# Ledger of designs, part 68: designed miniproteins, single chains, continued (2)

Each design is a single chain, and the fold is of that chain. pLDDT is the mean over its residues in the fold that is shown.

## One batch from the design tools (miniprotein)

Design m6348
Fold by ESMFold2-Fast:
Structure m6348 (fold): chain A 75 residues (1-75)
Amino acid sequence: ISSIKNQTLNEIKELAKKQLEKIDKATDPVEQVALASQLVSDINDLINKSAKENNLSDKEKEQLLKEARDYINSL
């Protein structure tokens, strides 16, 4: 459902914005990689939770993952 998908995307954008700010402030490459891995994990968890709670199809879940990835790559 478009409305649920947009709500989940907004939550992903909020999470990505906060984590990317931390990555930008980190001076250690190891810490930057760890923060980036945590962001990917958190986004996957959020999408999985939304899919379960809202009975999203596998196709809708895949679309959310793609849009989240595209958003991060646009930053």
Scores: mean pLDDT 78

Design m6349
Fold by ESMFold2-Fast:
Structure m6349 (fold): chain A 62 residues (1-62)
Amino acid sequence: SVQELLERGREVVARLPPELQAQILPQFTAMVQEAEETGDEEVLDEVKEQIDFLEKRLEQLE
């Protein structure tokens, strides 16, 4: 489940425009790292919310 979430996040980030990807990637990577290390539900929820937000944003950019 966590691994699937992280794969989904990486795929979404890769689809973003380069400018937005450059802004988001460092923060997203840090959040993913924290989620992997702690398994904290709050951090996992934050990662999920960011992925959902980026997916909606990507749809609008189509």
Scores: mean pLDDT 75

Design m6350
Fold by ESMFold2-Fast:
Order: C-alpha cells, then structure tokens, then sequence
Structure m6350 (fold): chain A 55 residues (1-55)
C-alpha cells in the first residue's frame, strides 16, 4: 500500500482556511482531492456535532 505524501503544515493551513470559509483555497493547499474532500466532511461533521452538543 503506497501512502500519499502529505505535509502536516499543509493540512493545518487547509483546516484554517476551511474555518475562514475559504474552501477553494483550502482545496488548493492539498493536491489530493480525496483527502481534501475528507477534510471538508470532517469539518462539517464536527460543526454539526458541536451544535447538537450545545443544544
């Protein structure tokens, strides 16, 4: 199984951009679209979980 080479700094930057609502820029930081999509899904799931936990 060949792992995709990803930089931790790139992941962190993409997460920051997602929190700012800059989805396109976040996708550009990560060249792997599959990973970018997974990050987006994780962010949305976390946001929904947070709202459910509050109320």
Amino acid sequence: MKPVVLKRSDILEAMKLLQEGKIEEARNVIPDKEFSDALLKTYESSKQLLEESRG
Scores: mean pLDDT 69

Design m6351
Fold by ESMFold2-Fast:
Structure m6351 (fold): chain A 69 residues (1-69)
Amino acid sequence: DEEFRRRREEGERHAEELRKNAESERSKILREIGETLRKIGDGIDKGLAVYRETGSREAANEAFREGAA
């Protein structure tokens, strides 16, 4: 049947497109998570550096907020 054949072919193309989209989406999500974690790490490093220099937890907390932004 012509209709069945067309639907099968469309389904196969759609499945391929979904796989490509899923790969792209996964890569994007992992990249965004990585960027967020890196910013948090930068904030921690900056906060610890300020704490080491000043001994002030208040100053370290401010430096963390700035570094994590």
Scores: mean pLDDT 79

Design m6352
Fold by ESMFold2-Fast:
Structure m6352 (fold): chain A 85 residues (1-85)
Amino acid sequence: ELEKLKKEALEAAKKAEEAILEFMNDPRFSEEEKEEVIEKARELIRRAKEAYEAGDLRKMYETLIEGSKEILELIEEIKKKLEAE
């Protein structure tokens, strides 16, 4: 159901945005690590825009859900490396 996907996509995107803001404001992370996260966010936005321009709202929402999860996983991986040190 498209409405359910939309709600899931908005929640996923919001969580990713909040995590990115927290990560970017943490001075313990390197500029290279921050750039990697920003590049992933840019790639997600580009992929979602391509799906939207193709008229595929379902694909756009699925892309936002999947990409948001990938960004959250990347941030957690970087945080785990900091904790291991």
Scores: mean pLDDT 84

Design m6353
Fold by ESMFold2-Fast:
Structure m6353 (fold): chain A 77 residues (1-77)
Amino acid sequence: SEEARLAELVALVRRLLELQRELEENWDDKARVDKLLEEMRRLQEEIGKLVATLSPAARAQFEAQAAALQAEYEAEL
């Protein structure tokens, strides 16, 4: 269902933001940074694939939710 895909997308975006935080906390650990960047790339690819399967209305809902999560993340920095 689209509801399940939206919930999955929100979870993937939250995971991406969590990895972004880990990257910022471990910027001087080259091996860890490389691993985190690779995981983030995989998540971005998965997000893109799921977004491509959504209706226009569901995509707009996801964009709004993703923007809200990004703003919340930035406010916590």
Scores: mean pLDDT 85

Design m6354
Fold by ESMFold2-Fast:
Structure m6354 (fold): chain A 102 residues (1-102)
Amino acid sequence: SFVPIRFAAIIYEEFGDKAFEILETNPVARKKVFELLQELLKKKKLDDDPEVSSIKEETLATDLRDLYLNYKSSEGLKILADAVLSEKEKEEIKQKLKSILL
């Protein structure tokens, strides 16, 4: 599934290295971002996907970084990942992330 890859890309492209630092140092923010990802996956009916179940709250910062590096490694992956969320879904995610990461 490309949904976790796109979610990671939104976080790092909008907030940069600050998002990474917050997710490593702030357990409350990390939990809220993890819950937001889980809600998105349930909405997309991906909550039973084994690839998705490998993403854990405790390793969220590392897992999201790895997903973002994969996104950046291939133009084809970017195109596929960018297509899985509508502009409306992207904006809703950005607004929720701002409330957590600010």
Scores: mean pLDDT 79

Design m6355
Fold by ESMFold2-Fast:
Structure m6355 (fold): chain A 87 residues (1-87)
Amino acid sequence: SLLEEFEEILEELKEKFPELSELLDRALELVRQAYEGGGDPELIAQAERVLLEIYVLAAEREDEESVKEFQKLVERMGKLIREIAES
């Protein structure tokens, strides 16, 4: 499912960036609620805002390779959120 794919990406991000675990868990809770609630636009918007906060924090790091990998995973999560909203 889209939710299971989102959870898999989130666990990978937690392993690589454990300092972001709280924000990642918040994003998961919002996405789960949106998925179960039929794509509530407010919950989707809140999840996207949390991912943007995570993206900005990662982009401020000096390790260019880790930042690029992080950005790819966040982009994939954003795509899944949009697919859930459109479902």
Scores: mean pLDDT 74

Design m6356
Fold by ESMFold2-Fast:
Structure m6356 (fold): chain A 73 residues (1-73)
Amino acid sequence: MAPTALDLAQLGAIYLAQGKYEKALELFERALALAPRDERVIGLVEGVADYARSQGKEELAERLRRLAEEARR
């Protein structure tokens, strides 16, 4: 069974909660590539970008925010 974009984004959120930021970013990039302009996926990426910023992960937060902005084009 192939994962959906939402499945990948949810897995990314789990890795981010575990402090595995590199794996989380990869999963979010793949989710957005699989389903561009999916508001559910974009919303998750925006939410985790805010969380990453609150944890002091400024570079990760900016990359996630950029991915969400690009996906809305």
Scores: mean pLDDT 79

Design m6357
Fold by ESMFold2-Fast:
Structure m6357 (fold): chain A 94 residues (1-94)
Amino acid sequence: MRMLTLQPGPLRDLILQRTDKDRLSLAEFHNLLYDLAVEQGLQGPPSQPALFDLSGTPLGELLGVDRVDFSDFALFEAWVERFAAQGQLTIEEL
């Protein structure tokens, strides 16, 4: 099981708006980012509920994207690897 431990930084600061957890599964990470984007009113039309416009938002700046399809699971794995390379989280296989 892949576990993510959030390190101090912009990613953790954003996640702390939703939860006090600093250790997340990949699925929990996906769900938290989705919930943040929904809460901020960034969700697309009802015909495309997985499509989000993150342009001009702190979330979009952090993830490096203006528009995203949250059903693209490979995108979340790429973000996890990038955040690990930046020292914003650590990855542990259990």
Scores: mean pLDDT 77

Design m6358
Fold by ESMFold2-Fast:
Structure m6358 (fold): chain A 89 residues (1-89)
Amino acid sequence: DYVDYIVELAKKLGIDLDEELAERIARATHGDKSLIDRVLEILAEGVREGKSAEETARRLGESSSLLTSLSNDPEFIERLEEMFRKSRE
C-alpha cells in the first residue's frame, strides 16, 4: 500500500502529512517509489524552512521547473501540478 509507505516515510523525515495529501501523492506518482521519495524530500525541505507539508506541496505544484526535474512526461507533470495546487482547498 503506497499510502502507508508515504505516511511512514513522511514520519521518518519529520513531516506532518495529512492522509488526504498522502493519497493524492500516491495517485499522482502512480506508485513510483523514486518519485515518491523525491516529492517527500522536497516536502521535508519545506518543513525545515518553517512551511507546512500542504504549503510545500502547493509550491511544488506552482514550480514547473521542479516538477520537470522529477519527470520528462508533460502529462504527468500537469497532473502533479493540479493535485498539489488543490491540496489546500
Scores: mean pLDDT 69

Design m6359
Fold by ESMFold2-Fast:
Structure m6359 (fold): chain A 72 residues (1-72)
Amino acid sequence: MSYEEVLRRLEEIGRRLPDMSPEEQLEALLEVGRLLDEVRDDPSVSPEQKRELERLHDRIGRQVTAGFAALE
């Protein structure tokens, strides 16, 4: 998986999070986690690119967690 494809997917998920159900948000977050694992094992992706993807993933994860807390 290319860095640009994972970055695009993270940005897409971030934009669509408010319109997703909590289950859809969790599924999307798990999908992104798998893509990040593939990119982390790719030696052609720079450490800086990996950090940028991890920052975006962390931001999305926090939004998903807040969404689940709101279901109480």
Scores: mean pLDDT 74

Design m6360
Fold by ESMFold2-Fast:
Structure m6360 (fold): chain A 84 residues (1-84)
Amino acid sequence: AAAKQQEEIRKILAEIAELAKTDPVAAVQAYVDRLLAEAEKNRSVLEPAEYEEVMAQLRAELPAALAYVRANPAEVQADLIALG
């Protein structure tokens, strides 16, 4: 299953990298939305306290991440493209 997980992660990063070429703000939003969806998908295998902590951290970090990409769109775009 490790190979399948790596392939899925690579595909997600490639999709985000492609979006970053035209809209780095939307790419950061999509990346965080994907992380939130993965956390929700794994809710049944996480302890309730761990799930709540992960969700709270992602929610708290999103506004700062969006502010950063709006201030540094070229830098974030280059980083996301390099990741994909």
Scores: mean pLDDT 76

Design m6361
Fold by ESMFold2-Fast:
Parts: structure tokens; sequence; C-alpha cells
Structure m6361 (fold): chain A 82 residues (1-82)
């Protein structure tokens, strides 16, 4: 049963923003640079960087609506820890 109290943005928009944040970080940017504005637009309560650091791939997968690319996420985690 769905709760109308939870504002939900288009799942496609949410997934696209999440992918853009990851792509931006990998392309030489930082998820944090995009995250504050992109997160509020997508309705993300937390930074993707925080989720990735926690290893919460299942949550990221749900946000994207499909399995997150392990290699893609792993590269991002490597950059964050490096």
Amino acid sequence: MELAAAPEIDEKKLGLVSILMLAHAIDGGSAEDVDPEARTEAGLPMSLGHLLLAGDIETIDKLLGKPADKEYVDRYLAKMKA
C-alpha cells in the first residue's frame, strides 16, 4: 500500500540524476559538487558518496531502478578512498 505522504519524483529522473552524479565524480569531478543540488532535485536524503562508502549497493540499485554497475561503483569508491 502506497503512502501519499512520501513525495516521489519520476523514477527515471531519480535514476538519471544518480547516474550523472556518479559519472561526474568519475569524469574528474566530485559527487559532492553535484550532490547538494542534484540530491534535492532527485529527492535523495543522502549523498551517493556516503552510500557508496557504506557499501550500500542495494540502496543505489533501487534508486537507479536497475542493478548498479559494480565496476562503475568500484571505480568511484577507489577514487573516494584514494
Scores: mean pLDDT 48

Design m6362
Fold by ESMFold2-Fast:
Structure m6362 (fold): chain A 99 residues (1-99)
Amino acid sequence: MKLPSQETFDQAMKALDASPHFARLAARMRAIGEAAGVKPEITDVSIDMYRLSLGMSSAMRAVETGEPVSVSVDREARESLDHVERNEAAILERLRKAA
């Protein structure tokens, strides 16, 4: 099993921070958190944790598939945005029950 190098992970994080899909995802997560009555500080920590997870998944995908890191980041960010937008009502209800 080949783990991603630190360089590959750093490339994934940089590409993710430049991704318009990740920017939209972060904005959507903030909007959902606000609508659920979650404190902004908790939402920001959740976004940071998700950013690290998504960066790692993208780096792993690039190593597994041999595709460019930027392509793996675009796919992972798009899939994550689609998942959040598709499941927004269920996520909102779950967060409200947890608060």
Scores: mean pLDDT 83

Design m6363
Fold by ESMFold2-Fast:
Structure m6363 (fold): chain A 79 residues (1-79)
Amino acid sequence: SIEELEEIVSEVLQELMKDPEVAAEIEKFLASIKDLSPREQAEALGDFIVEKVEKYFPEKTETVRELREITLKKLEELL
C-alpha cells in the first residue's frame, strides 16, 4: 500500500539523513526533480535511494531493493 511505501521511505531517509553529505545530496536531488511528473520523481527517487543505501548502509540494501520494487509497482498502477 501507499502507507507501507511511505513508512519505508521515511525510515530509509531518516537513516540516510544522519550522514550530512548524504543529506545534502538528497536535498539537491529532490530540488532537481521537483518539476518532473510524479511518476518520474518516484522512479528517480527510488533509484537514488538504492544507490545511496548500497554505498553507505549495505546492510539495508534488501529493504531498499523492496522499496524500489514497490515504487515501480505504484508507477505501473498509475500508467
Scores: mean pLDDT 68

Design m6364
Fold by ESMFold2-Fast:
Structure m6364 (fold): chain A 85 residues (1-85)
Amino acid sequence: ELRERLRREVAALIAAHPEDAALYERLLAAIEAALAGEPEAAERLRAVLREMVARQAARRGAAPEVVEEALARIDGLVAELLEAL
């Protein structure tokens, strides 16, 4: 089942990267809210994904243009998800 798979994957990510546990918990909550059709779920999901991209970009020293491109792709994916829901 999708929710069980998501919980297992998130638990594994937290075990591997406990320093980011709070972000992974927020990501799981945002995905579950979107699956439940909760209002503002898309904005919560977008916010968490953007923060995750920003943290990874900072760790890797990515150029601002690369970060902006990734954030634009996230916005597009969230819009497509909203249409699918």
Scores: mean pLDDT 72

Design m6365
Fold by ESMFold2-Fast:
Structure m6365 (fold): chain A 69 residues (1-69)
Amino acid sequence: GKEKVEEGKKFYELGKEAFKKGDYRTALQYYIQSVKHYTEAARLGEEGAEENKQKALENLSKVADALEA
């Protein structure tokens, strides 16, 4: 359970760093991994996992918009 929240956070931070560097393809892959881990954590009932999943989805949407622009 808790390890999935930590993995989600790890990939979320990696996604943010890639986005800051303009590496949108790498940021997209990291945010996808973050969403997957937070989704599993939410299914296991981990506190805050659904909120963290929504933040990762918002950033994934921003990366997708940047790739379309």
Scores: mean pLDDT 83

Design m6366
Fold by ESMFold2-Fast:
Structure m6366 (fold): chain A 82 residues (1-82)
Amino acid sequence: SELTEAGNEAILKLMKGEISAAEAKAQLEAVAKRLGVPAALLAQIHASLDALADGIKNGDVATEIGAALRVIGLLLEFELQN
């Protein structure tokens, strides 16, 4: 699915240091809005991307993994409901 592909790409690029959290959010927001993702769900995805970036910056592997899994879970929740 396009949303899951965009989410996975954003997570991988963010983890590689290729993009900022703001760029990851912008890339995912463009796809999410086109696919009709609710604003509240998009806000949760954005918060989880910020948490992922914070985990990377601080070298906190547990926070990094937890935040990445939360983004994936939120994306899958939308896919399963549509």
Scores: mean pLDDT 84

Design m6367
Fold by ESMFold2-Fast:
Structure m6367 (fold): chain A 97 residues (1-97)
Amino acid sequence: MKTKGMEIVIEQLKDLADYYRELAKKSKNEDIKKFYETNAYFYEALRAALEGDEEKFQESLEKIKKLNPEFADWFKKNLDDVIAKLKEYAERIEKEL
């Protein structure tokens, strides 16, 4: 069941993904572009994980692996910790509403 705090976190992750995607489009440097694209897919993967969308999560993770394999390995290893922190953040937001 989605709380309002969780809905806010999901929307923030979507906005962050969109933000980095637009930065990637505007970048003329290939390394900087890859950095922004990696961040966009990272925030999309986090949103997909919180929504229980395994297909979208795997799609985003595969794109991260192609752009930055070492970061993909770190992300996979630390996924549970990152998701736990996002859930705590959502609960904190909910208490302020």
Scores: mean pLDDT 87

Design m6368
Fold by ESMFold2-Fast:
Structure m6368 (fold): chain A 78 residues (1-78)
Amino acid sequence: MEKRIEFAIELIKDLIEGKAKMIGFRESKEGLYTIEAEKEEDGKIVKYEVTLTREELEEIAKRLGISVEEVKELIKKA
């Protein structure tokens, strides 16, 4: 769980900073959030996927100092 949250925070920061491009964002009926992103690393496109629970997304928002709604909006704008 902890390593997943740390990875998700790094990915979300990369999306906010324009270092990664969001290629998919989904919210399930079960309260799961899936983020699909791509980065260009050493001339290659690398794809990343992370699935978060609502509680994990709330913890990420808290660590970033913003609301869950603001996190969702920033991801969708990337």
Scores: mean pLDDT 78

Design m6369
Fold by ESMFold2-Fast:
Structure m6369 (fold): chain A 82 residues (1-82)
Amino acid sequence: MEKAREGAIESAEAFAKGTLENIKKYGNLTDEQISKIEELINKVLEDARKLAEKAKTPQEAGDAMVEAANKYGEEINKIAQS
């Protein structure tokens, strides 16, 4: 079970890194906004890990990742509006 939770977190991290690299590559945001988003990704993934540790099934771990992704999206919008 614990290994399955870790796998879900690793997948989420890989996705977040890929998304960030694409944003940097296309120059869609300023360097300052990109730095803030990087910090936010790390914080949200840490929160997701804590939620996933409480999960009893891989499905629950997946739900934790989805919740983290939604929170990440909201915070990106706040940074983009700043």
Scores: mean pLDDT 66

Design m6370
Fold by ESMFold2-Fast:
Structure m6370 (fold): chain A 72 residues (1-72)
Amino acid sequence: MEEELRARAIELLEELGLPRELAERLIDEALAAGVSLPSLETLDAVREALAKADKEEIAAKMAEILAEAAAA
């Protein structure tokens, strides 16, 4: 369910060093803006990609997701 996907996404952001409160706000704001959470399969692929990325690449990926929300 979407709630499980939300929890999984928050856990991934926490592993990247974001505090839980900020991770929750980021995900909730994205959902409120109409951004759909990716599937569990997509989250696994993203996790693998982020584990290999440096700080700049992680920031770029987050900016891309937020930009899609802002484009509405």
Scores: mean pLDDT 66

Design m6371
Fold by ESMFold2-Fast:
Structure m6371 (fold): chain A 66 residues (1-66)
Amino acid sequence: MVLESESASGALRATVEDGRLTLEPVTQDIGEARVADDGTVLVRPVGSDKVYVVDPRTGEIREVPA
């Protein structure tokens, strides 16, 4: 089963397929990525002053302060 979920953040796209998270840069390369203690993925694109929080189960992207 393929579940596709995405949020328009401008710089990043997240897709969840078969329980696997795929992250794609849209306008800028991914500069930094780390996994938080709760399994959430934190991504900071190259040259961006924004941090994107990605839920690995849903692919939801949220912009948060750095």
Scores: mean pLDDT 65

Design m6372
Fold by ESMFold2-Fast:
Structure m6372 (fold): chain A 65 residues (1-65)
Amino acid sequence: GLDEAIQNVLEKCEILSSKVPNPGCQSKIKSACNKSVEALKKRDEVAALEAAEDLISDISKCMSE
């Protein structure tokens, strides 16, 4: 269900943030993940997609630096 999907996303986000050594990048990844989860809880699919795009962008920038 939705609760299981949200929990799975949060667990994966925690794992991803732990693999990034930059504390600023970790904070940005966690922030984007929380934004996505809140959008899903509100059933705001557009906001959830925007949060996912922000997360991908933040990960990409952190991996290229």
Scores: mean pLDDT 75

Design m6373
Fold by ESMFold2-Fast:
Structure m6373 (fold): chain A 90 residues (1-90)
Amino acid sequence: MAAEEARLQAEIEALREEYKELSGEAARLQVRAQLGAPDSDIERQAAVLEARAQAIEQRLRELGLSPEQRRELAEESQKVMQEAAAAELA
């Protein structure tokens, strides 16, 4: 039981970090798209990142992430997105 709980916690932490990373990458792609150069490759990459983020969110719900933990993850992801967008504009 303890080993299984540790494994699940490690999976949750890994998925949370991946979700934040994908959120930052999506924000960077959105900024590039908004700078006025339409690029089908950027649009395709954004769609792939969105699909993966949705899969991670679903998996985290299956693993029992609480509403509170999901809100905290959303807030952390929002900060990562803001920082990534600001960096892309600089």
Scores: mean pLDDT 80

Design m6374
Fold by ESMFold2-Fast:
Structure m6374 (fold): chain A 76 residues (1-76)
Amino acid sequence: MIDLKKLANALVFYKADPSKEYEKDFKYFDPRLGLSPNAIAVALSIVTGKPISEITDEDVKKAVELLKENAKEIDK
């Protein structure tokens, strides 16, 4: 199971890097999160210890869904 706190911390770290370009053409991008799938993939690589080349589209999709579910829980 992905540690959502570690994932959130990694996403904040990656988002703060001004040298990174964010791509919007990726299938799993959600603009409500303010994040690109590249940012999510890098965060998953950091959290899981896998190289970014081993992060799949399904891994990114699952992470997006977990982040959405966590955001809904906070709003309650």
Scores: mean pLDDT 56

Design m6375
Fold by ESMFold2-Fast:
Structure m6375 (fold): chain A 71 residues (1-71)
Amino acid sequence: MVEEHVKKAEEHEEEAKKALAAGDKKKAVEHYLKAAEHYLKAAEAAETPEERRRLVARAVGMRIRAIGVEI
């Protein structure tokens, strides 16, 4: 169920952005990491190499955002 994992990842990404806007860096990091986890689960369920590559790239992007919040 690629779509379900993508939806959950996008929900966590939005929660991370809201936490950042509120100044809650710890909550933002938690949500970015959860978003990355769900994008990786979506990538594992993906049927094509191109879709897998895009989802892995999104997961990596979420992890980079989490690191950026800590710095």
Scores: mean pLDDT 84

Design m6376
Fold by ESMFold2-Fast:
Structure m6376 (fold): chain A 71 residues (1-71)
Amino acid sequence: MSPDQQQQLIDSVRRMADHFGLSEEAKEKLVEYVLNGDMEGAEEILREHVSDEQADQAMDAIKTMVDWAQS
């Protein structure tokens, strides 16, 4: 992906994590997992910090963002 697409993906994931009340440390780990394509790691960190329903919603959003950035 382009640097602009990568930055927009990072900004979008961080904004979503803020919405769900994740700590700065958890946001950094989530961004790292998403950028590395580690969707299992991303889901695990979300499920530790939010409800299963919120984690499912967040994972759907992340998948959409990743698909957009890799287009």
Scores: mean pLDDT 80

Design m6377
Fold by ESMFold2-Fast:
Structure m6377 (fold): chain A 132 residues (1-132)
Amino acid sequence: MEEEKERAIEHVLEALEHVTEAARAIAAGDREAAIEHLEEAIEHAQEAKEAARRSGLPGSEEAVRSLEEAIEYLQKAKEAVEAGDDVQALIYLGKAGGHLLEALQALKPSEEQRQEALRLSQETADAIRRAL
């Protein structure tokens, strides 16, 4: 139970890291790298969702809902990058990041995990602001 919770948290943090790298790649005009990081963020968010479900903890249903919303926005961000709409892609990335943070909070992370997520969220916000 605790093992599945930690697995879900680790995958949410990895998804947040790839969201940060995707935002930086979009800001730099590197669409190939942006798509690669978006695909990795989607994969980690999906793995986090399955681990959250298997945990069976009280926060798991809320985490699963937030992860489903994050995955939808990550997929929309990828489609926007492929269409050449970098502004729309960054808006969808910001929304995906917000839902990933909501999922993390529902899983009740450690203080260290929470601080790492906030750091990644700030780096994503900084990359988005620089690109807009």
Scores: mean pLDDT 89

Design m6378
Fold by ESMFold2-Fast:
Structure m6378 (fold): chain A 91 residues (1-91)
Amino acid sequence: SLEELNEELLKEAEERIKNKEVTEEELKYYEAIANHPSEAEGLQEILSKELGIPLETVRKLLEDPSLMSEETLKLALEAMSKALAAKGAKA
């Protein structure tokens, strides 16, 4: 599930975060998916549509966010913010 995937990504990223090897945008993305895992489930469809890439490619990027560009990370964060606003919450 995306919740399990997000937990695994956070655990794998913990060492990189501790060593200050992650960008500020990548760190914000990890924090967003940790705090809002249900909203993260919609990200694959949104990113596939917005970036014009196949769902399988998006899943690989979500599996390893370090492969995402700063622009893609910002787009993912914006998509999560919009999803949270639609549910009456703010990111």
Scores: mean pLDDT 69

Design m6379
Fold by ESMFold2-Fast:
Structure m6379 (fold): chain A 75 residues (1-75)
Amino acid sequence: SAIDELLARVEELLAQLKEAIANKDYEKGEKLLQEARRAINELMDLARKAGDSEAILKATKFALELGEAQKQIKA
């Protein structure tokens, strides 16, 4: 499903983002942050339209992880 594809995409983007931060590649990190934010927003919109409470919870958790990654890039 589109939700399952977006879940996998968000997990991959967050993994790449964490690797970029670990390597201090902040230019790559900023680009991945923007891509992950867009994917999480799309996931949340689709999950809400589908009434998928589990996907909504996962998207919320991903948004919190994204916020923590953003703090590391901004520092």
Scores: mean pLDDT 87

Design m6380
Fold by ESMFold2-Fast:
Structure m6380 (fold): chain A 73 residues (1-73)
Amino acid sequence: MEEAIRAEVEADAAAWQALSPEQRQAALDQAMRQAPASKRQQVRDFLERTTALLLDPDAFVAEWKKLQEELEK
């Protein structure tokens, strides 16, 4: 389970890094529109922090799991 999540997150991180600044902004805006209003700040904070963690997959997966837990509450 964790290995599958890790591989998916790593693939998404690589795709994110390939985007232009304009495409990244559009993707962030779209993701936030899909989140509940009360959780949008948490989603924004996660997306901004995790783009800096592309070279640390373990930290990236840990932050992703934290976000999933918060959104499920």
Scores: mean pLDDT 65

Design m6381
Fold by ESMFold2-Fast:
Structure m6381 (fold): chain A 82 residues (1-82)
Amino acid sequence: MDKLFDILDEAVFTGKLTKEQWDEIFEYMREHPDDENLWRHLEMVLLITPPPTDFKKRLEELVKEFPDNEVLKAFYERLTTP
């Protein structure tokens, strides 16, 4: 079960995530790129807390690493397309 949901819940309460917490989220995504629940939670967090300056770069790297992952592509497209 994803322990990172606790970090995302803290973001909902505080409106902030540290660089360390964002790094942990991205490492989890890299290990579990098919986790649709994490993607949905992250979309909600991004509505209430600003992402780090390297967020888009790290997400782009994940898409390049997993080019056949439909879930990851859809998430990236939603965040990068206006």
Scores: mean pLDDT 70

Design m6382
Fold by ESMFold2-Fast:
Structure m6382 (fold): chain A 98 residues (1-98)
Amino acid sequence: MKPPPWNGVVIVETETEDQAEELYERLKKLMAELGGTGVSRLGRRVIAVFSAETEEDVLKALEQAAEIALKMGANVRLYLLKPGEPLELVKEYRLEME
C-alpha cells in the first residue's frame, strides 16, 4: 500500500549518552502508545518517526515526544515530511541559554 501522506521525525540531542538512553526508553514507550513507526539511538542522538493520515495527528505525536525530551534537558527538532513536498522544520526547541 502507499505510505501515509504525512510523516513526522523527532531528532533529540542530549549532553550525554546516558541521557540519550533514558530518552530512548521514554520515547520507545510513547511510540508504542501512539502507534509510532520506529525509534533509534545513536550515541547522544535519539530519532523517532511517526506516521499518520493527517498533519494534525503527526504534530500531536511530535509535540508529546518534544515535551518528554525537553523535560529531560534535551534539544529537539521536529520535522514534517509529505510525499512531493520538501522536508519542513516545523519547530525547534532549545534549552534556554540565558
Scores: mean pLDDT 72

